# Ledger of designs, part 104: designed miniproteins, single chains, continued (4)

Each design is a single chain, and the fold is of that chain. pLDDT is the mean over its residues in the fold that is shown.

## One batch from the design tools (miniprotein)

Design m15612
Fold by ESMFold2-Fast:
Structure m15612 (fold): chain A 69 residues (1-69)
Amino acid sequence: MATLDAALAAARASGDSRAYLTLQAIRSNEGDLRATAEALGISEAELRRLVAELDRRYGTDLAGLIRTR
């Protein structure tokens, strides 16, 4: 399983700005689903969808990392 830091490096290297910003927001909000969604200006449901896409693309387990508070 790839780490969040490894996924950030891969997104930056590939020029995937959307993935990079999403991963950075997850890291800076310590996996808080609501705070991350608010920081990105999206719904919690949209964030869960983006997380599933990132997990498929980068081999991460962000769905397991994200927590509701």
Scores: mean pLDDT 79

Design m15613
Fold by ESMFold2-Fast:
Structure m15613 (fold): chain A 80 residues (1-80)
Amino acid sequence: MKKAMEKLHEIFGENVLRRLVSEPDSIRYEVLDDGNVVKTYDIYVDPSGKQITVEVYDADGNLLARYVITPDGVVTVEKL
């Protein structure tokens, strides 16, 4: 899990993760510009802690990319 979190910070940056809303198995991060949401990161943590899935959406709710991060920090990227 620690390597997966390091990859998450590497891909999205510390500033992007600044406004994290945490649930037991999911995290939502919203990027704000003048108080308006311009990008959303939906982060799903597998309950076993073996995988993180990140879905990136633009301001209009269009899916830009999906990332799958394993515990060893291997990243699979799908651009839609």
Scores: mean pLDDT 65

Design m15614
Fold by ESMFold2-Fast:
Structure m15614 (fold): chain A 107 residues (1-107)
Amino acid sequence: LSTSEINKIREALNLLFPGKVSNLNDEEVIQAAKILLALLEKNEVKSPSDISPLGPTLLLVQQQNPNSSLLDILKTAAKFEKVDTVKILKSELTSQDINKLLKILGL
């Protein structure tokens, strides 16, 4: 992935999780994007207006773990939603996946 693509992912993650993204390195940003995209697809989220069904799960995880890293929050949400994080993290994040994520988030 290019630096420009990673920066777009950081912007998208910061839109949903303000204050949780600044301490992530590029690899952690990529891992967070992989898990978030899998969660959005699992919940059939196609646009920003559809994010609300996932919101309660993410909010609950964040409330239980307010000091947790974004990656830990997303891994916990994925476990709750029955998403296989091991399989997802072994897959490559493509430019097509990034474009899909940005489109879903309205960016």
Scores: mean pLDDT 75

Design m15615
Fold by ESMFold2-Fast:
Structure m15615 (fold): chain A 88 residues (1-88)
Amino acid sequence: DELDRLVEANEELAELMKQVGMPRVNTLREMLLGLILLAEKLGLIDWIKGIIDVSDTPLGKLLGVDSLSLHDLTPLLEMIRRNSTVLE
């Protein structure tokens, strides 16, 4: 299932970030861009257009949320994009 696979991939990325310590701006950007690209490539149009219920999932528990949408990631992506300019 594409949803289960997406949740598992995000959980693994979160664990990798914990193991390497404080995430760098470029690493966090790659994580989020990879997640968005994966959703797009897997044809998760409903996720792009709507909200996914992640309650009672490892991802939902890790993030402390009951639902996840691409729109909820917009402010975070904007912050990463802004910070990436200071690395250039």
Scores: mean pLDDT 51

Design m15616
Fold by ESMFold2-Fast:
Structure m15616 (fold): chain A 115 residues (1-115)
Amino acid sequence: SLEEKLQELIDRLRDRIAAFETLKAYVEATTDPAELERIKAFLVRTLDADVAYFERLREEFKDHPELQALFDEGIARYRELRAKVEAVQTKDELLAVLDEAIAFYRELIERLESL
């Protein structure tokens, strides 16, 4: 059902927030510059996977205009975050992008719960 699919999406977004918070703690603790590039690559792949998931949901819910708008806005925000991740050169910039990603995922959950 639509309700079950929306709950599955919310659960997925909550898992992503937990993963990003764990990753943020790891970034704060690390002093290895090589880890910065590995984490950036991981985040790019994660964001690309979430874009693909949103594109599939957009097709599944093509008869729900409010969900289409949410998915289109979400995809655009994922692409902006992806560009910011690729532009990261410092640990502080990576931490800032992780905070933006966490805030964005929380915003998506709130919007889904208000439907």
Scores: mean pLDDT 88

Design m15617
Fold by ESMFold2-Fast:
Structure m15617 (fold): chain A 99 residues (1-99)
Amino acid sequence: MELVERLKRVVKETLRESEEAGLPAEEKGRRVLEALARLLGLSVEEVLELLRDRSTELGRMIAEALLEALFEIRAEKNKDEEAIKKAKEVLEKEKEELR
């Protein structure tokens, strides 16, 4: 359980940094794989092999952490977009009242 949470944290942090940098999806994926490889002391190729071979416990844990991290990032992004929309509505209403 602790390893999955650590993997998920690294994926989420790497995805956030990549999004802030405006990187394309392929480069985001590459940085995530490199971050996972560094955390595990493996090569990027070894991480990809573990993801392909789900017979290993470690491979399953990496896949689970990736799916959960992606799900949580999408949920956070949707909340941020809603908050930005609400803030714009408040600003427009305040401008209307000042006229």
Scores: mean pLDDT 72

Design m15618
Fold by ESMFold2-Fast:
Structure m15618 (fold): chain A 83 residues (1-83)
Amino acid sequence: SKLKEIEERGKRVIARVREVVERLKEGEDGLSPEMQARLAEIEAEAVEIAKRLIELGEYELLKKLQAELQALGEEMAKVIEEL
């Protein structure tokens, strides 16, 4: 139950980061203050998810989440370089 809830929260975090990356690719707004605030909220949620996974001993899921976020962060950095 609790683990399933955390997994669903993780999926939502990944989806939210992807939405930010796609908006940046559209090149209309750049990294606006609203996007920066959204990223800060996403980062805070990711930290809470990581903490919960550590408490549950779910290190493989933690590593998977970190890897997915790192890949999206690298994609976002490349898009920002092109702005």
Scores: mean pLDDT 80

Design m15619
Fold by ESMFold2-Fast:
Parts: C-alpha cells; structure tokens; sequence
Structure m15619 (fold): chain A 87 residues (1-87)
C-alpha cells in the first residue's frame, strides 16, 4: 500500500471507532459502519494521491461531526469522502 492509501485506511479506522463511541442510534451506526467498510475495500484500487488526500480530509471532518453529535453532517462528509475516492 502507498503512504496515502495507508493514511486513508487509518482515517477510516478512526471514523469507525468514533462512530462506535458516539453514535447511539443503532440504524445510523450500522449505515456508517457499512459505508466505511465498503470504502475500505476500494482504497487499494485508488492510486491518485490527490483523491486519497481529499477522502482523508473529508473523513477527518466526519470524525469531528460525529464527536459533535451532528450525524447528518457526518453522513454527508462520509458521502463526500466516497465521491472523492471515486473521482
């Protein structure tokens, strides 16, 4: 794995950990965990450092939103991270 792929995988793991600690709604937690797990499987297929860095930045924002209890913003940032990874 490239350093950028490793950084994104670490960011995904941090987002999963934050969701498990702060999100009490079991359905929303499940949605976040599934989205992040799927994203994790696509990381090795993306070689563009800019796309990987953008996805990591969105996940860092998602973690802060999760900690703040802003589940809607957290889901939007996870979606933006997925879109950045696909671009």
Amino acid sequence: LTPEQQALLAAIDKAIEAARKYVKDEILLGVMEIALAVMKTTVPTQEDPAALAAATAYLDKAVEAIKAGDVEAALDYILQAIKALDA
Scores: mean pLDDT 86

Design m15620
Fold by ESMFold2-Fast:
Structure m15620 (fold): chain A 63 residues (1-63)
Amino acid sequence: MSEEEFREMVEKLKEAVEASTSLSEEDKQLALERLDEVERKGLEGLPELESIAAAIGVPMSRL
């Protein structure tokens, strides 16, 4: 996986969080803050990206 592909996955997951009707505003804010931290870590943040995706119900294949 390239860093460009990783950034695209983070962006898609951020969009999924913002578009979610099942998450509270507080949960959306926490998820977005965690995704910002993952984005700063780059590829080293991939396991945490997978964890966040699983927690909000977005399969990695969707990213």
Scores: mean pLDDT 78

Design m15621
Fold by ESMFold2-Fast:
Structure m15621 (fold): chain A 86 residues (1-86)
Amino acid sequence: MEEELERIKKLVEEADKFYQEALDRIKASTSVEEQEKILEEAHKKLVDLAREIIRVASPETTNLAVATALRLVGKAIDLELELKKR
């Protein structure tokens, strides 16, 4: 359980860093094509991290892992909504 919690924590920290980097890149970009590429890369990375969180979960951490994975999917949706605000 301790090792699973630390792995989940690392994946969450990676996702948070990637989300912020993607958001900053989208805000700095003036090209629609560049923004779309950043979104595609960010969606893939966030979904892959969500899948990995579920994969590393033990039966004892499954509820936390599912809640965390759903939060990462929510971040991917937030990036799409940020693009629409422009």
Scores: mean pLDDT 79

Design m15622
Fold by ESMFold2-Fast:
Structure m15622 (fold): chain A 84 residues (1-84)
Amino acid sequence: SKAEKLEKLDRLEELIAELRALQRRGEPPSPELVKEMVRLLEELNAPESLIQRVKNLRSMSPEERAALLREILAWLTKKRKELG
């Protein structure tokens, strides 16, 4: 349903905020955080290329993680607008 998709988008946004907080502290994201993000992106039918990059998030540089984070936020914003 629309409500279920919005709840998943809200949860993904919370995980992105947690990732940003970890990045500010110079800490890598946990495997559990990455797995939850991947699950939500798959359930929301995100592009396969985006999902694959998130799976590799822990092996990325801080700069690569920041760039990926911006792309996820842009996709999230677009999906939220599509749901109205």
Scores: mean pLDDT 86

Design m15623
Fold by ESMFold2-Fast:
Structure m15623 (fold): chain A 73 residues (1-73)
Amino acid sequence: AKKEAEIAKLDAQIDAIDAEYARLKAEGRMTPELEIELGTQKSLAAMKRAILKIETMSREELQELMKELKEKA
């Protein structure tokens, strides 16, 4: 139950990172350093989210998650 709240927090974190990335690109202020930093933060949040999901998932649910990640990539 509590893991669902943590997943939602991580989803919100990823959305915030994506919004900042888009804003910096739109302003023409994206630097290679910022791109790496934001990309790293997003990757870490996504990995934490995936680990939390895997810990609560059956084998069938894990296959569904893999499909969703492929569709969003």
Scores: mean pLDDT 78

Design m15624
Fold by ESMFold2-Fast:
Structure m15624 (fold): chain A 91 residues (1-91)
Amino acid sequence: MSASFKDILEALAKGDLDKAIEMYARFRGLSDEEIANLTPEQKEELLKRIKEEIKESLELMKAYEARHGKLNKTGQDYKKLLEDALKTLEG
């Protein structure tokens, strides 16, 4: 029950902003009633928070690479997913 952050990133990578917003709101503990009543301003705030979380995750990965060397395949695949999701939010 509730989408993982990875599911939110996959929705964003596909360009499905509405799905990503709904999943992220549930991830943060909002009710279905609160999600149904989200204003455009509240949706923009949620997208901004997702963007901040993605940027934080990318900076943590960059710090890890600086200390431990190149990410393994799983880490590189996840980094690509973060970058694709961020591109959707910035495009």
Scores: mean pLDDT 81

Design m15625
Fold by ESMFold2-Fast:
Structure m15625 (fold): chain A 84 residues (1-84)
Amino acid sequence: KAEELIEKAKELYEQGKYVEAMELLYEAAFLELSEKVSKKALEEARDALEGKKKSLSDEAKEAYKLIMEEVEKYQQEIEDELEK
C-alpha cells in the first residue's frame, strides 16, 4: 500500500537517507496514480525518471507531472510531521 511506503520513507528521512526515502515516495506515487492514470503512461513516466526513456507521449508527460506533484506533497507532509 502507498501509505506503508510513505511511512517507511518517513523513517529513512529521519535517518538522513534522503535518496532512499525519495525512491519509496516515487513508488508510493505510482501506486496512488495507478487508479487515475493508465498503466502504460505510468510505466513510461517511470522509465523516464530512471533515465531509460528519451521521449514521452503527452499522456506520459502528464503522468510524470502528477508523479512529481504527489512526491512533493509527500515530502512536505513528512517535513511538517518531523517539525512537530
Scores: mean pLDDT 77

Design m15626
Fold by ESMFold2-Fast:
Structure m15626 (fold): chain A 65 residues (1-65)
Amino acid sequence: PLSLTPEQEEEVLLALGEIGLAIAAKYDTPEQVKEWAERMIERFRELGASDEVIERLRELAKQLL
């Protein structure tokens, strides 16, 4: 099991979100990317991601749309 500091956990979550968004943007429609991004952000929030991580993911989604 991973034992990370809260700061490291946020960095890992952000990196995973960035990778997922980059993959989606590569070959999905704008509608699919938007829906996927919204669901990912909701899931990260449910997992306890900080508001800062959520804001960064939203900014990335906006840049890809």
Scores: mean pLDDT 69

Design m15627
Fold by ESMFold2-Fast:
Structure m15627 (fold): chain A 83 residues (1-83)
Amino acid sequence: EMEEILKEEEELIERGRELLSKMEEEEQKELLEKIGKIQQEAAERLAAVRDNPSEEDIIEAAKEAIEKAEKLLKEAEEKLKKK
């Protein structure tokens, strides 16, 4: 399951890179700020669960962050199509 999560993250990074290369600087900054917020929320979630997060806790937080990032990427792709 961890291996699957890493593959999903790699795919999202590649998609994000391709998308960013087509965006204007202002749009890139907004997207990156939203991604940073998702990462920060995931880190806070792990800290709130327990003092020593288990592998399962880390996997759950990563899956939630991936889902949020994927939704964000789809929204950005749709906005680009309307230009």
Scores: mean pLDDT 72

Design m15628
Fold by ESMFold2-Fast:
Structure m15628 (fold): chain A 74 residues (1-74)
Amino acid sequence: MTEADLRAALPQVEERARGNLDLALENAAVTPDASPAARAAAERARGLTPEEREAEIRRLAEEAVEEAIRELRA
């Protein structure tokens, strides 16, 4: 896997981040005994507007790709 491969995966990483954020909100609503991590994610997501949520999804995806590139180069 190269930097170019990781960059090409960005759209798929964004889709996963979106799904994870949506799932965290749904799970917190259904399971009050959700894990601390899931509850923290849901609380953070509740504070975001739809526009801020989209920006956060993109940022998380970009950070994940950048981190993977750094690990690849290490």
Scores: mean pLDDT 69

Design m15629
Fold by ESMFold2-Fast:
Structure m15629 (fold): chain A 74 residues (1-74)
Amino acid sequence: MTTVTVTEHDSEVAQEEAARMYGVPLEVLRESGDLGKLVVTTTTTADGVVTTTRTIYSKKDEVLARTSQVTVLP
């Protein structure tokens, strides 16, 4: 069966993730104050394929960035 897990993180975690993804200094992102939250969606299929999608939202709930990573379990 396919399992889907959704986790929301606050603006501090969103700022750290954005800094990592775009190579922008964390202080610049903190100064802007535009980041609202990070939503992490993990989907695991019966075949052991794990897809993790990280979505960064603004304080107005606008999507600013999205990345997906796929890992295959043995």
Scores: mean pLDDT 76

Design m15630
Fold by ESMFold2-Fast:
Structure m15630 (fold): chain A 64 residues (1-64)
Amino acid sequence: SGAEAGEKGAELIKQGKYEEALEYAREALRQGDNAAVAKVGRTAVELGKYDLYDQLKRLALEVR
């Protein structure tokens, strides 16, 4: 589910696996789970990964 994808994405950010985290965020976006995507973005900001947060914003524009 989108929620599961968001949880896994946030977990991967904490592990430093940013490319894998972006793929799970893409999956959450495809499933329309905006709350899950917001969770991944919030985790990136909390860990000071602002470039990753910018990538997530761009991804949201690309995956409609």
Scores: mean pLDDT 81

Design m15631
Fold by ESMFold2-Fast:
Structure m15631 (fold): chain A 61 residues (1-61)
Amino acid sequence: MTPEEAAKLVSERFPSLEVVDARKEGDKTVVIARSKGTGAVLKFIVNNEGKIVDGEVVQAG
């Protein structure tokens, strides 16, 4: 999976979030997104099958 594909998946699932960064880390892709409402920053892990397997708040808004 490319970073662009992972960023698109996060944007499609969470339209209230703005994707800030997407990068490969080993066999997975990390997507960083910011909430348009609160400014909170979230980190998503996307696997090679195109599934979001983890998500966490890394900075409160």
Scores: mean pLDDT 82

Design m15632
Fold by ESMFold2-Fast:
Structure m15632 (fold): chain A 113 residues (1-113)
Amino acid sequence: SPFEELIAEARKRVDEVIKKLPPEAAEVVRKKFDEFLERVRELYERLLAGEISLLEFQNELTELIKEFLKEVEEELKKLGVPKEEIDKALTELHKILSELQERLLELAAEELS
């Protein structure tokens, strides 16, 4: 599935970011990312079923990304990760997720055509 390939690429790229964090922090981010990916999958399935529009999918995906990044920041702060390391990780994660969003929207447009 092209969708599963995009999800697998995103997981690999996120793992490259989180491997630079302390082990406990890496585990928390990985768990939060898996929860995020499950919500993205459900959202994509609703789009393909015709339950939501492409615009609604884009808007909800944007909110899921914002929520994920906020949760990661809060959890890393609780674990005492230095601000510089948090800011660097969030910047890289935001870039990865923005690229995933663009590629998912392109795939969705093809699937709905």
Scores: mean pLDDT 89

Design m15633
Fold by ESMFold2-Fast:
Structure m15633 (fold): chain A 81 residues (1-81)
Amino acid sequence: EAEELIKKAEEKMKEAERAHQRGDFETASRLYREAADLYGKAAEVLKDTDPEKARDYYIKSVAARLLAVGAEVELELHRRR
């Protein structure tokens, strides 16, 4: 069910943001990647019923992957200072 996948993705996004706020960039990166996967799966489910909504969730999946990369960059920068 697309709604269940979306709910899980949103929960992972919130968990990732909390980890990021704590400075746990490794956990934040992992959780953002998990959210991206869930948004991607939701988009696949929606392809047959609502292609415009599917596109929106593909975009959210890409955005979540970018946030994961951002957390990895922050991890490297904090290591090097």
Scores: mean pLDDT 85

Design m15634
Fold by ESMFold2-Fast:
Structure m15634 (fold): chain A 62 residues (1-62)
Amino acid sequence: EEVERYRREAEEARRTADILEEKAKQGDPVTGAKYFAASGIARAAADVYEWLAEQAEKEREK
């Protein structure tokens, strides 16, 4: 249940990060810098969701 939800959230966050990185490569440099920072935040969120999935998996075993 929660494991599957967190893994889907992680996947969505990675997809969002990829889109933001592509946007960062286009447009003006100031806007690009903001998209690049947002992409970094999305990747950090994906890491957090992966960690939450591991925690939920441990709880499922107990």
Scores: mean pLDDT 80

Design m15635
Fold by ESMFold2-Fast:
Structure m15635 (fold): chain A 107 residues (1-107)
Amino acid sequence: SSIEILEKGLEEIKKTLEEGVKNNKPKRELLDKVLEILEETMAEVSKKLSPEAQLKLKELFFETADEMEKIVDEGIKNNKSIEEVAKEILKKVEEFVEKAKAIIEEE
């Protein structure tokens, strides 16, 4: 199901964030990997949706990506820990997944 694809993507992102924190990865590299997983997840979900739902999901993805880029940019400028930045990224991904579920339920 589309919901199972979203849940799997979220779990992969959680593991990526945990590993990134453990290895003290550069914040931008961590974001790039999260965006890669999220884009792949969206591509798979989109195959099962109407054109209208696909457009809504695409708009939500770009809004979420922009917010996560702002989180990373501010985190670097303000010398925030990788742990704090990863936590803020995870919150945005979780918000994205809940909104994406609502879009799917309109089908």
Scores: mean pLDDT 88

Design m15636
Fold by ESMFold2-Fast:
Structure m15636 (fold): chain A 95 residues (1-95)
Amino acid sequence: SEMVEGILSGLERAKSLLSELPSSAKASADKLKKILDEAAKLIQEGKLDEALEKLEEAKKFIEEDKSIPEDYKKRLIARLEAIEKKVKELKKKLE
């Protein structure tokens, strides 16, 4: 599915941005990468509601984290919100 591929590409771009974080945020970046990998797996399995829950978990983690610089938080949240929108669009087309 082209829509699934687009969503997975979006998650990979978010993970790429996490790799640009300063070394002081490495532990948070590694945890977020794991959450995004879990979301990708759920999307591939068609578990879109569970995937949306993982994306919300990632957004909440970013908002509450003290090691991630504020400019990176805004960019990460914007990327995750764009991914959430695409997952919701995919869900509507499958229902």
Scores: mean pLDDT 88

Design m15637
Fold by ESMFold2-Fast:
Structure m15637 (fold): chain A 98 residues (1-98)
Amino acid sequence: SELERELELRREVVRRIVEALREAGITQEELDELVKKEIEKNPEKTAAAMEAFEEEVARWPEPDFIFALKALFLARAGVLTEVLQPLVEELLAESAAL
């Protein structure tokens, strides 16, 4: 039941991120282009973040999880802050273990 609780908590966070992106009109294709641009801009700086992203995708290969993880990667790089800023402080306070 511990794994089930962690998964449910992760799903709730993912759902909120996905909803915020959809309300802002951000598509999967737009998000992928933004990720590509950030990686190309700072390949060495993003190397560790990309490794962490690939590891999480391997653990949770669900489309909504991947979508949310890409958004979190961009938020850490200072992109999409206007969309995610209302969630960032709440997510950091409640989901430090995510």
Scores: mean pLDDT 69

Design m15638
Fold by ESMFold2-Fast:
Order: structure tokens, then C-alpha cells, then sequence
Structure m15638 (fold): chain A 103 residues (1-103)
């Protein structure tokens, strides 16, 4: 139905935007150095969790689960260090581009 399609498109746009913002935070943390990296990874993780909750409220549980998986990946990368954070930021960018293509 048109309403289901509209909710799916809204969910995809919200998910893409959340991934883009999280990637920007990770990239800034990497660029600014170790003192910023921990704070920016924690903020990116938190924003992805909040976005996942919003997606569940829109009935987009599959997209919410994907954002929670990315939040977990961000948390782990933050503990592993800068090279892991760079790789996760690239993965978030690729996922956002995929979701944008589905809109």
C-alpha cells in the first residue's frame, strides 16, 4: 500500500541520515586525535541507538536492528583503536549510500 511505502521511505531516509551523522563523528574523532576519539565514538553509538528507537516506532524493525548492529560495531571499534574506527566509518558511509539508493 502507499502508506507502507511512505513509512519505508521515511525509515530509509532516517537510517541513512543517522549513519551519515555517525560517520561524520567518527571521522572527526580520527582527525582530531585520541582525546576526541572516545567521546565521538560514544556519541556516534548513542545517536545510532536513538535512531534505532525512532525506526521501531515507525514499524521499521529490520532497519532498527541494522542500526543497533552498527552501534555495537562502533563501540567495539572505539576500543580497538583508530584503524578500526576508520573502517567502521567507511562501512557506515557505504550503508547510508545503499539506503539512499533504495529511496
Amino acid sequence: SMQKRRQTLRGLRLAARALEHAAELLEEGVDRGPEWLGGNTNTAEGQLIVAADSLRQLGQSDLADKLLAFADAVSKAGKDGVEAVKKVAEALRRAAEEFRRRV
Scores: mean pLDDT 90

Design m15639
Fold by ESMFold2-Fast:
Structure m15639 (fold): chain A 128 residues (1-128)
Amino acid sequence: KIEELGKLFEIDDETLKKILELVKQAPDTPPIILLSKLGEITRSLNDLLFFLILLRLNPETQTSFEQLKNALAKGNPLAAGLFSLAEGNLEEARKHLREAGVPEAVIDELIEKVLEARKIFPELPLIE
């Protein structure tokens, strides 16, 4: 299932390995260190969104998700949009990503990836 999700987000094998390791380390990693490592690993919005979705799927990383959201999303529409996508709040995600200057075609692709991810993991949240 995780490999299927990685393929959906077009994550290469080396990046996938690094993101999975970072997710495992997240509960025991201070937010500032987690952010530093995330910045070294991620190459695209797809990599970032994939990481956030993995944090949402693991009960042990829910605190890490909320800490990162609190650190990044306030006053940053790009971060706010990505966190909203991972939360399944598609209307808020579209609003924030549009404010961040993300092209509508890219927003549509990210939303479609979230909807397809929910077919692999039905436990992912969806807010209408």
Scores: mean pLDDT 82

Design m15640
Fold by ESMFold2-Fast:
Structure m15640 (fold): chain A 60 residues (1-60)
Amino acid sequence: SPAEIEELERQVELLRRSVDELEAALPSLSPDEQAVTRHTIDLLRRLIAELERRIEELRA
C-alpha cells in the first residue's frame, strides 16, 4: 500500500541519518569505540538494504 511504502521510506531516511551521524563521529572516538561503531554502521546498512528490498516488493 502507498501508506506502508511511505512509512518504510521514512524509516530508511531516519536510519540513513543515523549512519551519517555515526560516520561523522568515528574520527573522534577511541579505537575500541570505533570498532563497535563500525559494526553498528554495518548492521544499520544491512537493515536499510532489507527495508529497501521490502519497498521494491511492495511496488511490484
Scores: mean pLDDT 89

Design m15641
Fold by ESMFold2-Fast:
Structure m15641 (fold): chain A 69 residues (1-69)
Amino acid sequence: SMEEIERERAELREYMAKGVAPPLSEEVRKVAREVAEKLREIGDQVDKAIEAAKKEGIPVLEALRKYVK
């Protein structure tokens, strides 16, 4: 909510006044981990598509279009 944003802003100002770096919120760290996991899943799909291209003798771009979603 806007009230929560204003509270976080006040906490950040306090950290700035102390001359220390503000910490990342738990929510930000959680989202970053979720994004990293999704990127790893896409990477796995790409690797499988490349292996399929080599095994089936088809162009890599064709395999990527078939197997990566």
Scores: mean pLDDT 74

Design m15642
Fold by ESMFold2-Fast:
Structure m15642 (fold): chain A 73 residues (1-73)
Amino acid sequence: STKDSILSQLDALESRAPESSHPLLSQIRQAVQSGDITEAQTQLGVLRLHLVVMEQHDLLDDLDEIESQLRSL
């Protein structure tokens, strides 16, 4: 399912992301699991800003894919 795909991509992103982003990833995962799409989208926006500040530009493409799939829910 799209939800399972999103959760798998969040797990893959967490393995590559800095430790400081892990609380945000945990919040996004919980929102997706509970079906709170609005909260998941809000926290993805916060994560995007965090990754930009941390100069993790290579992770932004992965974030865009997750964001696109989340819009399809």
Scores: mean pLDDT 85

Design m15643
Fold by ESMFold2-Fast:
Structure m15643 (fold): chain A 88 residues (1-88)
Amino acid sequence: MEEAKKNFEKAIEYAEEALRSLDAGDYKTFNEALDKAVRYYFKGLENATEETKELLDKAGEKLAEVLSRYITDAVDRAFKKLEEERKK
């Protein structure tokens, strides 16, 4: 139980770091933070109980936010590259 709480708290911390890095355009730090956030989230799930439900929900929502913003950014970057290639 305590281990699940610590893992979800770390998942939230790294998810927040990922969001800050994405906003700053630091994709290397973003990828490292996202990887850690996902790993801690799944470690939390292995020991999750009803008592950790609120933290699980919060961590999941933060990860969903990170992934949603990353997908949008990745799509935008892909279209910009296509436009640059068409100008050649």
Scores: mean pLDDT 80

Design m15644
Fold by ESMFold2-Fast:
Structure m15644 (fold): chain A 75 residues (1-75)
Amino acid sequence: TIKLPLPSLSKLPEDVRKKVEAALLRGYMSGDFEGARREAIAILEAAESVSEELKKEAIEELDRVLQAAKEMQAA
């Protein structure tokens, strides 16, 4: 489980947040971080209840999480 301070992801509706977290977990487990990023962005773009600013902040936060995961896998 990815446990980083995720203030923007934490503001997402529960269903959207769970889908994004699942995409990140799949990427972390498989090493397909580009696939995980594309899947998470698609989930966010499809989320009608999420503001454009919150989507942008969530994507920036997502990129930080994926970068940390890449560094852990490379070590």
Scores: mean pLDDT 75

Design m15645
Fold by ESMFold2-Fast:
Structure m15645 (fold): chain A 70 residues (1-70)
Amino acid sequence: GPLTPEEREDLKAGARAHIEAARKYLKEGNLKQASVHAIAAMILAGAAGDEETLQEARKVLEEVDKKMKE
């Protein structure tokens, strides 16, 4: 594949950092920033092939979407 193992681990780390940021913004009520970071986490986790982190990021985005409709 086009990614090295090192690049893949960097993408996984980036995805997790964006999940943490999304949860922080969600707690603060900043739904726009929460959604941006959740989407970024999904993109990075998907690129890394990290299905577990992708699922976690998707769940965070669903939580943001529910709050945006309230």
Scores: mean pLDDT 88

